# Ledger of designs, part 101: designed miniproteins, single chains, continued (3)

Each design is a single chain, and the fold is of that chain. pLDDT is the mean over its residues in the fold that is shown.

## One batch from the design tools (miniprotein)

Design m11506
Fold by ESMFold2-Fast:
Structure m11506 (fold): chain A 90 residues (1-90)
Amino acid sequence: MAEGDPGLEEALKAVLEGLKKAKTREDVVAATGAALSIIGAQIDVELGGDKKKALEIALKGVEGALSKTKVPETKKGLQEAAKKLKEALK
């Protein structure tokens, strides 16, 4: 079976936990964008794409969403996701 990268899977879980706590439409949109960036990266890796480049693209998506997020609980989820992606890149 094709399996996703564990770092991408953990990052997606963190983004989804932050999304559950989103209280504004803007935070929902930002967190959803971060989740889609990670999902796209997982699909790319599963199709034989470059894992490091996919992780870097997912990280940029999460960091971009984090810069636009205002709710502290949603920010925590996005910060944890960015941390997981940075750990996977080392």
Scores: mean pLDDT 81

Design m11507
Fold by ESMFold2-Fast:
Structure m11507 (fold): chain A 62 residues (1-62)
Amino acid sequence: ALSQAQQGLAAARGIADQLYEEGDRLAETPEGREKAQELYREGDRVLADAEARAQQHLLDAL
């Protein structure tokens, strides 16, 4: 069974993957390149936030 932390990380990865895919699509054009970088950063933040929540959940279990 997946823990709450694992479920949160899986969901965040799905969101980040969607943002990265959209970014890759936008990066195919010069006009989209700047927005692509923004989406990549947003994906990175989503993952970092989920990792921080998972870490906090582990600390709460101690």
Scores: mean pLDDT 79

Design m11508
Fold by ESMFold2-Fast:
Structure m11508 (fold): chain A 86 residues (1-86)
Amino acid sequence: AASAQAALQKEIAELQARLAALEAQIEIGRHSFPPSRYAQMLARIADIRALLAQSATSDNPAVPLAEAKAQLDALEAELERLALGE
């Protein structure tokens, strides 16, 4: 249905926007991270992007979309803890 497709596209777009904002924050803070931590964060961003791309072509887009959201939420929480000195 067109409404279901529109809802899916909206959710993917919202997650892509969140990911872009998070990537910008990581890049601004780049020199504050150990090189290994920065590389790990970039790898996690790439993995989330791949899951969002997979959602567009999957027979069950809910699965990779839920995984992308969970990974994005986890990465945001990790950055918040690092910003608080935890």
Scores: mean pLDDT 81

Design m11509
Fold by ESMFold2-Fast:
Structure m11509 (fold): chain A 61 residues (1-61)
Amino acid sequence: GSQAEAQDYLQTFDETLKALALSLYYEAGKSLKDVSKILGMPNESVTKYVLEQLYKEYGEK
């Protein structure tokens, strides 16, 4: 499912892509559709799971 696909994509992300993903969605306010398109993600659901996982692990306030 989308969560398993998101975990596979997360394993391929370097620190630059992780920082870019967080910045685009949480700082710049880009939509899931725009972030998905920019990062080359297959769909919004996978993109949402990737962003939620990154925020929990790397974007904690």
Scores: mean pLDDT 78

Design m11510
Fold by ESMFold2-Fast:
Structure m11510 (fold): chain A 59 residues (1-59)
Amino acid sequence: SARDAALEAARRRLADFKAQLEAAISAGKVSPTEAQEMLERFLDFLSERYGVSRAEILG
């Protein structure tokens, strides 16, 4: 369904973003606190972009 496709796309983008954040933390470019704030903002973005709740994206 379109909703299932949207959830898959949102979860894929979230996984990619988390990988980028982990790399940035390891490189000392962002703190864990900053990374958590960035993740929260990105989840809000994905929720709006794909028309799904944060809870649905997180599973």
Scores: mean pLDDT 87

Design m11511
Fold by ESMFold2-Fast:
Structure m11511 (fold): chain A 79 residues (1-79)
Amino acid sequence: MELELGRELLAKTAEAANKVLGKKIVDPEEAKAADEKELLEYYDKIVEAVKAASEEKQKEILEEAGRAQREAAARLEAE
């Protein structure tokens, strides 16, 4: 469950970052299939891209990711 949750959260975070920044930083489908090492590497890529973004874009990414993560957590709890 921890790895599966990590994959869902990473995929949603990648979608948020890609959407706000207008480019593919990490493929959400690849994130869903990632192993433990790949999850860390993908998180590092997203973090670097967010740090390189403007403060306004950083806030947008965090808000979008937080919303998506809440939806993912609710879905997992409902199952």
Scores: mean pLDDT 73

Design m11512
Fold by ESMFold2-Fast:
Structure m11512 (fold): chain A 55 residues (1-55)
Amino acid sequence: SPEVEELARQLREALRDVPLEDAIRHLEGLIADESLPEWVREAARRVLEELRREL
């Protein structure tokens, strides 16, 4: 989805200067929030998967 990819880019940009542990915690919070639209949670999952590969 174009919206998912765009939000993933924005999340990467926003978390650029955030410590890795804090960035992961923030993304896990977004994924766990069932009040958020599924496409938002999907964007957060993509960025979280990328960050976990950097460990």
Scores: mean pLDDT 84

Design m11513
Fold by ESMFold2-Fast:
Structure m11513 (fold): chain A 106 residues (1-106)
Amino acid sequence: ALQLSPELAHFRNVLAASAETALDLSPDGRLTFEQLLELMRRMFPGASPEVIEKLERLARESDVDGDGVLDRAEVDRFLDRLAELALRDPELRAEILRAVDRFLSL
C-alpha cells in the first residue's frame, strides 16, 4: 500500500463506508458499474467529463472477471487504485479533495 496524505486516506475511508453501505443493501452483495459510477457522480458533482472517464476506466480495470459487476474485493481494489491514481493525477486529486470538503460540509 502507498503512503496516502491524511486527506486522501480519510476520503478513501469515507468512500469505503459509503460503498460498504451500498454493498450491504445489495441483494447479492455486489455493485454494478452503473451503481458505482452513480456513487462517484454524487461525490464529484462538478467533475469534468475527462475525470468521469478516468473513474469509469478504473472501475472497468478493477472488474477482473469482466462481468460488469464488482464484488466487495473488487470494490476494495477500485478504492485502492483510485487513491494511488490520485497521488499522480493532480486533476483527479483536486476533485477528491473537493469531494472531501463537500462531504464534511453535509
Scores: mean pLDDT 72

Design m11514
Fold by ESMFold2-Fast:
Parts: structure tokens; C-alpha cells; sequence
Structure m11514 (fold): chain A 95 residues (1-95)
């Protein structure tokens, strides 16, 4: 799952650097987020997977924040929050 998450992130970065089609960017972001959520849910170490996934979102936001429109930044932040909220939910159920 983490290999698929890394590949999905590379696809998202590639589309952000070369694509003028925002719909493709959003599709790639959704794919990355779904794979990240699945990786967190199915991991024996959800915290470690979360930390890695959050580092991808933070790297992306840092690069885009000076140049990207607010609607794209907000979509990425919402996707990041969805992964965090999923982690918090599964940790509560395990305690």
C-alpha cells in the first residue's frame, strides 16, 4: 500500500507541474487521498504511515502556497484533514 501511495503522489506532482486540467489534478489528489486512508487503516503502524503521508501533503503545500490559487490549497488541506480524521477515528476504536 505505501508503494502505491508513493506512486500516486508522484502522479499528482507530475500533473501539478505539467497539466492545465484542474479536473485531472483533483482526480489524482482524490486517488492519493483514498490510497493514503487505506494505507493508514491497513497498517500495523498507523502513526508511522500517517507521519509519512502528512510529510507528502506538507511538502506539496509548501511548494504550492506562494503560487497556487486558494481553491487548490484549500482542497489539499481538506484532503490532508480527511486522512488525519480517519487516523483519529481508528485510534479511538482501538483504545
Amino acid sequence: LMEEVKEAFKELESLLNSSTDISKVFEALDKFTKLAIEAVKNSKDPQKVLDLVLSFYDDLLKKLEPVAPDFLLNRIKESKKEVVDTYKAIEKEKS
Scores: mean pLDDT 80

Design m11515
Fold by ESMFold2-Fast:
Structure m11515 (fold): chain A 84 residues (1-84)
Amino acid sequence: SMDEELLRAAEQAKAEFLALLDQTSTKPVTEEDIQIIDAALARFLAELEKLLGAVSSEEVKERLRALKAEVEAAYQAFKAQNNL
């Protein structure tokens, strides 16, 4: 369904964001790295909000909200690990 395709797109976007956090954490984090990550997070959250408005299934909406929480938790963990 369209809802499942949109959910797969959100899962892929989450995977790409988590990969960015992992790659950035392989070396000391710079201020430029933080700006790139903050911009990527803002883009992810904006796109996720659009997807939440586009899907009709309550089950898919709940899964999208869970993805949001997981990405936000990963971002907070990244900040804590890097003393930010």
Scores: mean pLDDT 88

Design m11516
Fold by ESMFold2-Fast:
Structure m11516 (fold): chain A 113 residues (1-113)
Amino acid sequence: SKVETFENAIREIFLKLGIPEEEVDRFLEILKDPNARISDLPKTVRLDFLSFINFGARLLGLEEYTPDTLIKDLDPAAVAAALHFAKLEGVESVKDLTYQELVDIAEAYLKSL
């Protein structure tokens, strides 16, 4: 499913950043809370996640997100832009996906919250 593809991509990215598997699982569970803010994420992943999403925002000329931003309010296009860049660094789960398919996956995930 699109939701599983998104979760697999985020898992792969954060494992490559050296975050332990157990911490990535906890991070993904917090992301499923429709009331979760970026500040609610574990300290070990919070800054990396904020940097990842803001990289996408900057690529699109959007205003940067703050720790007070609700995860459900993230722009799917900004998330997709970050994922599109990540596939150039060898993220296996998204390697064959177009930017539009990444937008569709990010939107499906955020709407599932």
Scores: mean pLDDT 82

Design m11517
Fold by ESMFold2-Fast:
Structure m11517 (fold): chain A 69 residues (1-69)
Amino acid sequence: SSMDDRRRLVRSGLQQVQRNVNRIQQGQMTSRQVQGVGSQAGQVRQLADQVGDDDMRRQADQLYQQISG
């Protein structure tokens, strides 16, 4: 179903953003790359809201704050 596809996309996106956050914390990204990760995290956050999964929303919010806060 389209909702299962969206849920899978959110899960994949969360994993990718977490991997990129780890790279940022290790100093492996430029300022432009960090901005790109922030944009990606914002998109994943919006998709998590559309799916309506509280755990996914909370995880997306935490990742977004680590980059944008």
Scores: mean pLDDT 84

Design m11518
Fold by ESMFold2-Fast:
Parts: structure tokens; C-alpha cells; sequence
Structure m11518 (fold): chain A 83 residues (1-83)
């Protein structure tokens, strides 16, 4: 359970850096609801593993998306203001 929460939080943190606050808030609300359902559910070890693996994939996708956006920001109108 803790591992799933950590992975979801890491993914959301990466998304906060690349998405609008409103979009992130919606994603956070959805993730919170999902985590609450998981926490209140009796899960098998196999189901927990599957959820963890999917959460890791989402985190990796978010990290790649952030890297892509960071590169775009370096070449954007905002980049001259940050330097």
C-alpha cells in the first residue's frame, strides 16, 4: 500500500511540473479516490503487484513527459526569463 501511494505521489509531482494546476488537481482527486478504494479493499498479493507495476509505468511515462517538456521550455519564450 505504502509503495503504491509513493509511486502515485511521485507521478503526480512530475505531472505538476508539466501540466496546468487545474489538470493536475483533477488527476490528484481521481488518484486520491482510487487510493482510498484500494486502501479500503482486501487485495490479493497478485493484485497489489499488478497495481504497483501499473503505477510504476505511469510514473515512468510522467517522467519522460516532464523531460520532453523541460527540453521544450529551454527553447520556449519562458527560457530567457529563467536563465
Amino acid sequence: MEEIKKLVEEALEKLREILKPETVAAAEERARGSLELIENSELTEEQKKEIIEKAKEIRELAEKAKEEKDTSYADSEVAPLSA
Scores: mean pLDDT 63

Design m11519
Fold by ESMFold2-Fast:
Structure m11519 (fold): chain A 108 residues (1-108)
Amino acid sequence: SEADYYFNLGKQYFQNKDYQSAVSYFQQSIKIDPNNSEAWFNLGNALFHLGKVGESIKAYEESIKLDPENKEAYMNLALIYYFTGDYKKANEYFKKSGSSINPLFAKK
């Protein structure tokens, strides 16, 4: 599909560390197919690399809304909230990630 074409271009540009182009192509894919959870997740990753933290959070939230089993998106949200000082949200997302290691506290 046309959405898959743009999604694959986004992945290629992301692999080449051209995060600006990756964001553009993932957004084009999502405009055609807004229910592609993987496209939202990859958009979140690319936005985070560009320092667009608030937009990255929104993309990850849409990804987990579409695919609640995306443990990586939960972990990425937990880490973002931790480093931005929202420890309550960080802990909530960390618990949903299924990880045995809490980035807020040493494992004991």
Scores: mean pLDDT 87

Design m11520
Fold by ESMFold2-Fast:
Structure m11520 (fold): chain A 60 residues (1-60)
Amino acid sequence: SILELADELVERAKASKDPFEVEVITSMLTMLRHVAPEEEQEYLAEKAEEVQALADALEA
């Protein structure tokens, strides 16, 4: 489901050495929030923020 896909995307981002790939994953997580039920929005937002922090660290 959407939450399972989000968890997989976060794991992909953590394993990635490509800042562009991590940025794309952040965008994918943000897009999932547009189709997810309201009760799942907070979880998806948290995961998107986690992946964005990884992208920012790779750019630095």
Scores: mean pLDDT 79

Design m11521
Fold by ESMFold2-Fast:
Structure m11521 (fold): chain A 78 residues (1-78)
Amino acid sequence: SMDIESLNKQAEELIKQGKPEEALKVLSKVKNPNLRHKANEVEAYLLLGKFEEAIEVYNSLSEEDQKKVIEYLKEFAK
């Protein structure tokens, strides 16, 4: 399925398994990324040490959407 929700869930499982490169590959299939997609991209870049890419994704968002992305990122810290 090319559904955004299914791809986000697959990427999140790959991130949890310590496979951020595979997660980014799955996320690259999404044409219209939502905030959960953006959060998954940020987490995957952070795990890869690609801090400039992570910051670029985060800074592309409005202040309101940045706060929502931080809430998604907290789920990986649990």
Scores: mean pLDDT 84

Design m11522
Fold by ESMFold2-Fast:
Structure m11522 (fold): chain A 65 residues (1-65)
Amino acid sequence: SMMEREKKIREILEEAVKAGKLSQQAADELYETAKEFKLSPEEVKKILKTAETQAPLGRAYAREL
């Protein structure tokens, strides 16, 4: 169900925050985006992996896009 998908996404984001990969604010924003656009847990993981991989350059590069 939608609720189960949202719960799984929340768990993924919570683990990312706990691991220091994402701020709580960014996690909340991504959760709202995932809920709005009905993103899958797999899509959320891909977004997080992309952000993590580009961490030193990611903030500046993402703003350039």
Scores: mean pLDDT 71

Design m11523
Fold by ESMFold2-Fast:
Structure m11523 (fold): chain A 93 residues (1-93)
Amino acid sequence: LSEEQLREADITMIIMGISVAITLPVEDPKEESKYVARLSDQVEKLSKKYNDPKLAQASKLLKQASKYLEKGDIESAKKELEKALDLAVEALK
């Protein structure tokens, strides 16, 4: 596998993770916050591995979404998740 193929696979997995957070109903905002915080950590590691500023920005947005979920602000969290998804998709270009 090329470095490019590994990068695309890593980013695709993150896109899937963010999509799940957006599409499924939030039954427990605190558990969802932990899930999104783990996604943020994974995206931060990928941003450093691939030196990708869009992934770095997506990680920050996921961290903000996690904070909104901790407060029970699901609507604000969903907006930040959507922005993070757009940046992750853009990083595939």
Scores: mean pLDDT 87

Design m11524
Fold by ESMFold2-Fast:
Structure m11524 (fold): chain A 117 residues (1-117)
Amino acid sequence: IAPLLEKAALEDSNPNVRAAAIEALAKLGDPLPVLKVAKHALEEDESPYVREAAAKALGEIAGDVPAEHLLTLLKPALKDESEFVRHAAIEALAKVYEKYPSEEILNLIVEAVKEEL
């Protein structure tokens, strides 16, 4: 199940299928496949829909992994070309902040929100 969803998230020719596979992986409850496919999507996928799904998936696993792993992937997403990806990254950071309150995360959220106004 998870290996088939990972393959779909990384390799399917249809961006809607890749995005749906990432979302499905996030709902299975194992954070490691999600980190893997979200990193690939945010760094390499040309579709803003897939990168948006990746940012949202990182928010869904916010309580299951150390904040440092999520911040490494979400910080670049705050500067994405797509407003949908940037907004998803802000929402994901808010979920990370709920689990791991820190001045760094709060400042990232505040600065990102100001850039969208």
Scores: mean pLDDT 86

Design m11525
Fold by ESMFold2-Fast:
Structure m11525 (fold): chain A 78 residues (1-78)
Amino acid sequence: SMQDTITLMRAIAALTEMWVLIKNPKSWTPAQMKAQFTALSQELQTLIDQIKDPKVKKRLQQQFDTLSKEYQQVLKET
């Protein structure tokens, strides 16, 4: 539906912001990165939970899980 399309676009935007955050770790203090990543994670999970198409939902969850793993690697390097 159109509503699902808008929700998907918002989820992709949140994923993109998380990716930019992880890609530029030197631009943030550890505390700022943790706060921002936590806020984006909560927002993204809420958006994923609203997606009705199970295939789209699974793909978004997989991308979110991948970014979460990358974030944990960044934390280990700090």
Scores: mean pLDDT 86

Design m11526
Fold by ESMFold2-Fast:
Structure m11526 (fold): chain A 104 residues (1-104)
Amino acid sequence: ALLPLPGEFPLLEEVSRRFGVPVEELLEAARAFTDKYGSEDTLSPEEFVDRLFEFLSTLPERLARALREFFGNRLRRLLGLEEEVSADASREELTELLEKYKEK
Protein backbone atom coordinates (compact mmCIF):
# COMPACT_ATOMS: atom_id res chain seq x y z
CA ALA A 1 0.00 0.00 0.00
CA LEU A 2 1.02 3.63 -0.49
CA LEU A 3 -0.05 4.46 3.11
CA PRO A 4 2.90 5.06 5.47
CA LEU A 5 3.80 2.41 8.05
CA PRO A 6 4.39 3.18 11.75
CA GLY A 7 7.80 4.88 11.99
CA GLU A 8 7.61 6.37 8.47
CA PHE A 9 6.20 9.72 9.68
CA PRO A 10 9.66 11.40 9.80
CA LEU A 11 10.13 10.53 6.11
CA LEU A 12 6.62 11.79 5.32
CA GLU A 13 7.28 15.06 7.22
CA GLU A 14 10.61 15.52 5.39
CA VAL A 15 8.92 15.10 1.99
CA SER A 16 6.07 17.40 3.12
CA ARG A 17 8.57 20.15 4.06
CA ARG A 18 10.67 19.69 0.89
CA PHE A 19 7.71 19.95 -1.53
CA GLY A 20 5.55 22.35 0.51
CA VAL A 21 2.66 19.84 0.60
CA PRO A 22 0.79 19.33 3.91
CA VAL A 23 1.20 15.88 5.51
CA GLU A 24 -2.62 15.63 5.56
CA GLU A 25 -2.76 15.98 1.74
CA LEU A 26 -0.07 13.30 1.31
CA LEU A 27 -2.00 10.93 3.62
CA GLU A 28 -5.32 11.69 1.87
CA ALA A 29 -3.81 10.98 -1.58
CA ALA A 30 -2.11 7.77 -0.33
CA ARG A 31 -5.42 6.60 1.16
CA ALA A 32 -7.34 7.43 -2.05
CA PHE A 33 -4.85 5.36 -4.08
CA THR A 34 -5.07 2.41 -1.67
CA ASP A 35 -8.90 2.54 -1.59
CA LYS A 36 -9.07 2.58 -5.42
CA TYR A 37 -6.28 0.14 -6.39
CA GLY A 38 -5.56 -1.91 -3.26
CA SER A 39 -2.15 -2.82 -1.91
CA GLU A 40 1.05 -3.97 -3.64
CA ASP A 41 0.22 -7.45 -2.26
CA THR A 42 -2.78 -7.81 -4.64
CA LEU A 43 -0.98 -6.52 -7.77
CA SER A 44 2.26 -7.47 -9.50
CA PRO A 45 5.06 -4.89 -8.98
CA GLU A 46 4.71 -3.73 -12.61
CA GLU A 47 0.90 -3.41 -12.32
CA PHE A 48 1.17 -1.55 -9.00
CA VAL A 49 3.68 0.97 -10.40
CA ASP A 50 1.55 1.41 -13.56
CA ARG A 51 -1.52 2.17 -11.39
CA LEU A 52 0.57 4.50 -9.23
CA PHE A 53 1.74 6.53 -12.25
CA GLU A 54 -1.85 6.69 -13.61
CA PHE A 55 -2.95 8.02 -10.20
CA LEU A 56 -0.06 10.50 -9.97
CA SER A 57 -1.00 11.91 -13.41
CA THR A 58 -4.40 12.98 -11.92
CA LEU A 59 -2.74 14.98 -9.09
CA PRO A 60 -1.14 18.45 -9.00
CA GLU A 61 2.54 18.18 -10.02
CA ARG A 62 3.92 19.12 -6.56
CA LEU A 63 1.80 16.49 -4.79
CA ALA A 64 2.63 13.85 -7.44
CA ARG A 65 6.39 14.52 -7.08
CA ALA A 66 6.16 14.38 -3.27
CA LEU A 67 4.37 10.99 -3.39
CA ARG A 68 6.91 9.57 -5.90
CA GLU A 69 9.82 10.57 -3.64
CA PHE A 70 8.04 9.27 -0.53
CA PHE A 71 7.25 5.87 -2.12
CA GLY A 72 10.77 5.49 -3.55
CA ASN A 73 12.45 6.45 -0.26
CA ARG A 74 10.06 4.17 1.65
CA LEU A 75 11.09 1.18 -0.51
CA ARG A 76 14.80 2.05 -0.16
CA ARG A 77 14.51 2.30 3.63
CA LEU A 78 12.56 -1.00 3.81
CA LEU A 79 15.37 -2.61 1.76
CA GLY A 80 18.06 -1.11 4.04
CA LEU A 81 19.47 1.11 1.29
CA GLU A 82 21.14 4.45 2.11
CA GLU A 83 20.52 6.09 -1.30
CA GLU A 84 17.48 8.37 -1.56
CA VAL A 85 15.19 8.18 -4.59
CA SER A 86 14.52 11.53 -6.27
CA ALA A 87 11.08 12.97 -7.11
CA ASP A 88 11.93 12.15 -10.75
CA ALA A 89 12.24 8.40 -10.09
CA SER A 90 11.16 6.46 -13.19
CA ARG A 91 8.57 3.68 -13.45
CA GLU A 92 11.47 1.25 -14.08
CA GLU A 93 13.33 2.37 -10.92
CA LEU A 94 10.24 2.07 -8.68
CA THR A 95 9.27 -1.30 -10.22
CA GLU A 96 12.79 -2.67 -9.53
CA LEU A 97 12.68 -1.46 -5.90
CA LEU A 98 9.21 -2.96 -5.34
CA GLU A 99 10.29 -6.29 -6.91
CA LYS A 100 13.29 -6.42 -4.54
CA TYR A 101 11.04 -5.64 -1.57
CA LYS A 102 8.54 -8.40 -2.52
CA GLU A 103 11.35 -10.99 -2.92
CA LYS A 104 12.36 -10.32 0.70
Scores: mean pLDDT 73

Design m11527
Fold by ESMFold2-Fast:
Structure m11527 (fold): chain A 87 residues (1-87)
Amino acid sequence: SDDLLERIADGLVTTVRFSSEHLDTDETIEVVKSSFRVLKQTFDLSDEEERRVLRLTIEKLKERIEKGEHTEHNQAVIEWLKEELEK
């Protein structure tokens, strides 16, 4: 459901925020990759649902950048998410 995909995206954004307080950009991306892999397996997400989560996460991270939160980390994660969408 859309509500589930929104909650997954919110969880990934929260993971980026807290990881960014202690980790560099590459380490933050690896934590997000691991978290998303677990969530995809747990909820058996389809390719379309995966793409939906990635797009929702990008939009939410852009909003965080507009608020001045962890701009470098958020931009690095957005770039990785865009690369995943192109696969």
Scores: mean pLDDT 89

Design m11528
Fold by ESMFold2-Fast:
Structure m11528 (fold): chain A 78 residues (1-78)
Amino acid sequence: MKEDLEKAIEAAKKALEALDNGDFVTARRYAGTASLYARHLPEAKAEFDAAYEAIENGDVETAKKHLERALKILEEAL
């Protein structure tokens, strides 16, 4: 579990970096990866799923908020 949460944090940080670089395809992939690794923590998974949808809709600011919320949940769970 802890290793999965650490991988979710890494993926979420890479998704944020990709959004800052305008690489929305890579950002979406990492948001999906983070959701998968957060599967045993439903509140964090829900935030990553919401970020994924926001990226699909081109809503970068909403996606960043959801990724940041998920990161806070994961960091508090470690």
Scores: mean pLDDT 85

Design m11529
Fold by ESMFold2-Fast:
Structure m11529 (fold): chain A 72 residues (1-72)
Amino acid sequence: MELREEVERLAREMAEVLRRAKELAAAGASVEEIEAELGEEARRVQARLEELHRRDPELAMEALERARREAE
């Protein structure tokens, strides 16, 4: 099931971006510094999440929830 693999991959990539943003914020980075470091990756991940949401909103929400849990 290719779609499930896409969900898992997207969740991992979202979790990594969230984790990196949290680490930078904890280290005292400004919003602008975080956007400079991660903004391109965040935009790519967001575009993929939006495309998945257009195809299957439930799977998109699953990916987002999995990413949030993994980023903690």
Scores: mean pLDDT 80

Design m11530
Fold by ESMFold2-Fast:
Structure m11530 (fold): chain A 68 residues (1-68)
Amino acid sequence: ASAEEVREAAEPLLSPEALEALLRLIEDRGMTVEQALLALYLAGRISAEQATAVARAVEELRRRKEEE
């Protein structure tokens, strides 16, 4: 997913600090959304439920854009 799609999907689901960390992993490190979410979960920055919710929201935004 693009950083723009991730920002839109994750904004209501993560704290500003967690969102910034997620976007930095994707933009600065070139991680996929799934890799970045796993890295934050392993670092104790987000819960497994937050990681799952963000992943689902990103897929939903992608699907919505493809169907519209």
Scores: mean pLDDT 79

Design m11531
Fold by ESMFold2-Fast:
Structure m11531 (fold): chain A 81 residues (1-81)
Amino acid sequence: VDQSSIDRIGNGLRRMGASDSTVNRIIQLLQQGDYVSASDLVRDAMIRVGVSQDVSDRIRMLIIRGRLDDASRIIDDQARR
């Protein structure tokens, strides 16, 4: 499990205004390797905080493929805007 990428995803989502309950659930699912359920929650959370559909869908696809480092970098970039 890539804990540093998981932490980066959680921190990025919190910075953008995602709720603690949503972020904690996403972290739990990622730690369990349930990337499909985690990806759906991340996509939904990203859209709710104003990230575009195309970027949110790209992040979702990276998480489904287990590419957590790549997903964390895009989330971090969005959180800096």
Scores: mean pLDDT 86

Design m11532
Fold by ESMFold2-Fast:
Structure m11532 (fold): chain A 56 residues (1-56)
Amino acid sequence: GGLTLEDIEKLFEEKAKAGEKSITIYVGSETPEEAIEKIKEIGEKNGLEVKIVRID
């Protein structure tokens, strides 16, 4: 089990608190589109520009 959506929410909150404006998330080729969409949504709610990079 990798990161859960709850873990991602906590990570994004901490990044926003640190004054960061963007975050890059590396995802495997097997990551569902729905999960990517949720990650982007969480980023936008925290004021972060989310870049998704598929690593395979």
Scores: mean pLDDT 78

Design m11533
Fold by ESMFold2-Fast:
Structure m11533 (fold): chain A 71 residues (1-71)
Amino acid sequence: SMAEELRRLFEEGKEALRKGSAAFKQGNYQEAIEYAERAIELLTQASDVPGAQELLRVAEELLKAAKEKLA
């Protein structure tokens, strides 16, 4: 069902964000960018899921921070 697909996208987006945050803390900024972009993609598709908008904001902040580290 669409509800099952949205839950899957939300859980995958959360996992991508966790991995991106961990990569950023370890100084792996390119990996953090890749996971943050994946989290944004997944959480945007799951934007109607409660909590998705807040996680999307966190993923966008992570992406910006990781790009700044490589600039």
Scores: mean pLDDT 90

Design m11534
Fold by ESMFold2-Fast:
Structure m11534 (fold): chain A 91 residues (1-91)
Amino acid sequence: SKIEELKKENEEMKERARRLREEARRLAEEGKISEEVAREVEESYELMEKHLEEAEKAMEEGDWKKAAEHIAKAVGAMIRMIGLLEDARLA
């Protein structure tokens, strides 16, 4: 179903974000990024996960406007995680 396809895409996004979170932890352990940057990555991961869960609930309730709003916020959190790690990688 359309909902099941979107849930699969959300799981793939969560898995990618999980890898970014683990990379941030390793970079902090190696002293290549600050613990503050690692914390911001962790907070962005949690925000992304929360919004994807809320989007899935909204989709199941038929509230597509609310689902779209939460997906947009989850994507924003994911972009922030990528940006934080790319800045660290280029430094």
Scores: mean pLDDT 83

Design m11535
Fold by ESMFold2-Fast:
Structure m11535 (fold): chain A 70 residues (1-70)
Amino acid sequence: MSLGEQYYVEAQRLVSDTFRTVTLSPEERRRVQQLMENIEQAVLAGDVEKARQYLQELQEFARELRRRAQ
């Protein structure tokens, strides 16, 4: 598996875990979906650095969402 493919798999796992543990607003779901699409497009383009950057943004957003969950 390429590094970009690993980033995409990690992103999918993170999204699945977030949707299971946190109730998301429509705007928050849209943001998550947009970041996933950005990661997928970067991976398909072979742009590993962009894929990493979008994954980092998704990880930060997911952490904020999880910390809000009570």
Scores: mean pLDDT 81

Design m11536
Fold by ESMFold2-Fast:
Structure m11536 (fold): chain A 68 residues (1-68)
Amino acid sequence: SELEEARARVDRLLEEMREALAAGDWERLSALVAEMTAFIESIPDPALRAELEQRFGDGLTALLEEAA
């Protein structure tokens, strides 16, 4: 489904962000954040976009807490 594919993409990008953050690769992390933002902004369904924004926000917060 579109929702499952979109969630899988967000989860994959979060996993790549986790790897970049663990490696201290801030350039790669910045590029991945830009890619995530562009993907979410490309979603025409406002309900799906809001769900993905929440998923990204929650995932990024968890990654930053792990890095602290």
Scores: mean pLDDT 85

Design m11537
Fold by ESMFold2-Fast:
Structure m11537 (fold): chain A 98 residues (1-98)
Amino acid sequence: SLEELNKLLEEFRNKVADLFLSKGFSEEEAEKLASMLAFFVGLYTGRHGIEPLKELLALEEDEDFIKKVKEILQKIKEEEKDDENTVAMVELALKALE
């Protein structure tokens, strides 16, 4: 449902924001990066369904979660390879997750 998707995307955004804060980003930077990643994951779930997002959020270890987020971002980059702005934003997100 749309309500379930929105709830899962909010949970994803909050988890990503906390991870960026733990990496030394400011609250403003963490929120902007988390919102950008939630947007891309939202696009991905629109194409591939909600199950990848549920699987991602079921990961309890931060290392496994980050690895899976990077895999999804790489797939988005390949799917959107002709959109230079999307590729640039995905590359920025991948770099921030290092």
Scores: mean pLDDT 84

Design m11538
Fold by ESMFold2-Fast:
Structure m11538 (fold): chain A 109 residues (1-109)
Amino acid sequence: MKEELDKLLEKARKAKTAEEVKEVGDKIIELIKKAKDADLAYKAAVELAKLAIEKGLKGEIEVAEALIEEAERLLEIMRELGASKEKILEVEVEIGLARIALGVAKLLQ
């Protein structure tokens, strides 16, 4: 399961369109729902939020926005699966930073 997630995260890093991000996000969510693993959801949410910051700073606005949306979907799944308050707060902070980075990128472009 972790190896499958790592492959999907690699596909997310190579995504060039919002549609490609959404397709990968749907596969990540399916994997996590089958595993019922809150830690797997946490890892995916953090990685996608950090990737959104990277893509936003590079001016890949549509990709960054889609990555934020997928990270938010994973945050909801973390809550559903009973993730710790500390992990939930960490992901909320990472998503918040990604939204700030995206807002700045949109203003500069």
Scores: mean pLDDT 87

Design m11539
Fold by ESMFold2-Fast:
Structure m11539 (fold): chain A 64 residues (1-64)
Amino acid sequence: MAELVRKYLELRNKYKEKIEKSPLADQVKELEARADQLATDPSKLDEYEKVVEEMVKLLEEILK
């Protein structure tokens, strides 16, 4: 889990402009908002991990 969050933050910060200019930028923001919501509930840690995994996959798609 910590490795996925770290990978996401590294890609998000390194390629900030490319991500923000992408047609998928709004989808990234929606997933970020959902992850933030899930992070406030310890019972939903598994759902949080799945959302972070989707976020990483979406960034990898944008960066192709």
Scores: mean pLDDT 80

Design m11540
Fold by ESMFold2-Fast:
Structure m11540 (fold): chain A 80 residues (1-80)
Amino acid sequence: MEVTLVLDDYSSLTLKLPEVVTKEQLREALVAAGVPPELAEVLADYIAEELGEEATAEEIEKYFKENREKLRKYLAENIL
């Protein structure tokens, strides 16, 4: 399943996720989408804290849509 993480009007990431996603699989998908490995680990950990160590791709897509600003702020604080 492909899940799009929209950060702003100019920035989006496309993740290739299985139907059931572990924290490690989410981290690997983020790296494959172009996220630096250290940030992918931190972001996967953050999402696992919010959704649990295992979540469906649909739950992750919903989380990204509902928490766009929160994720953008988190990435800005941890990358920049």
Scores: mean pLDDT 75

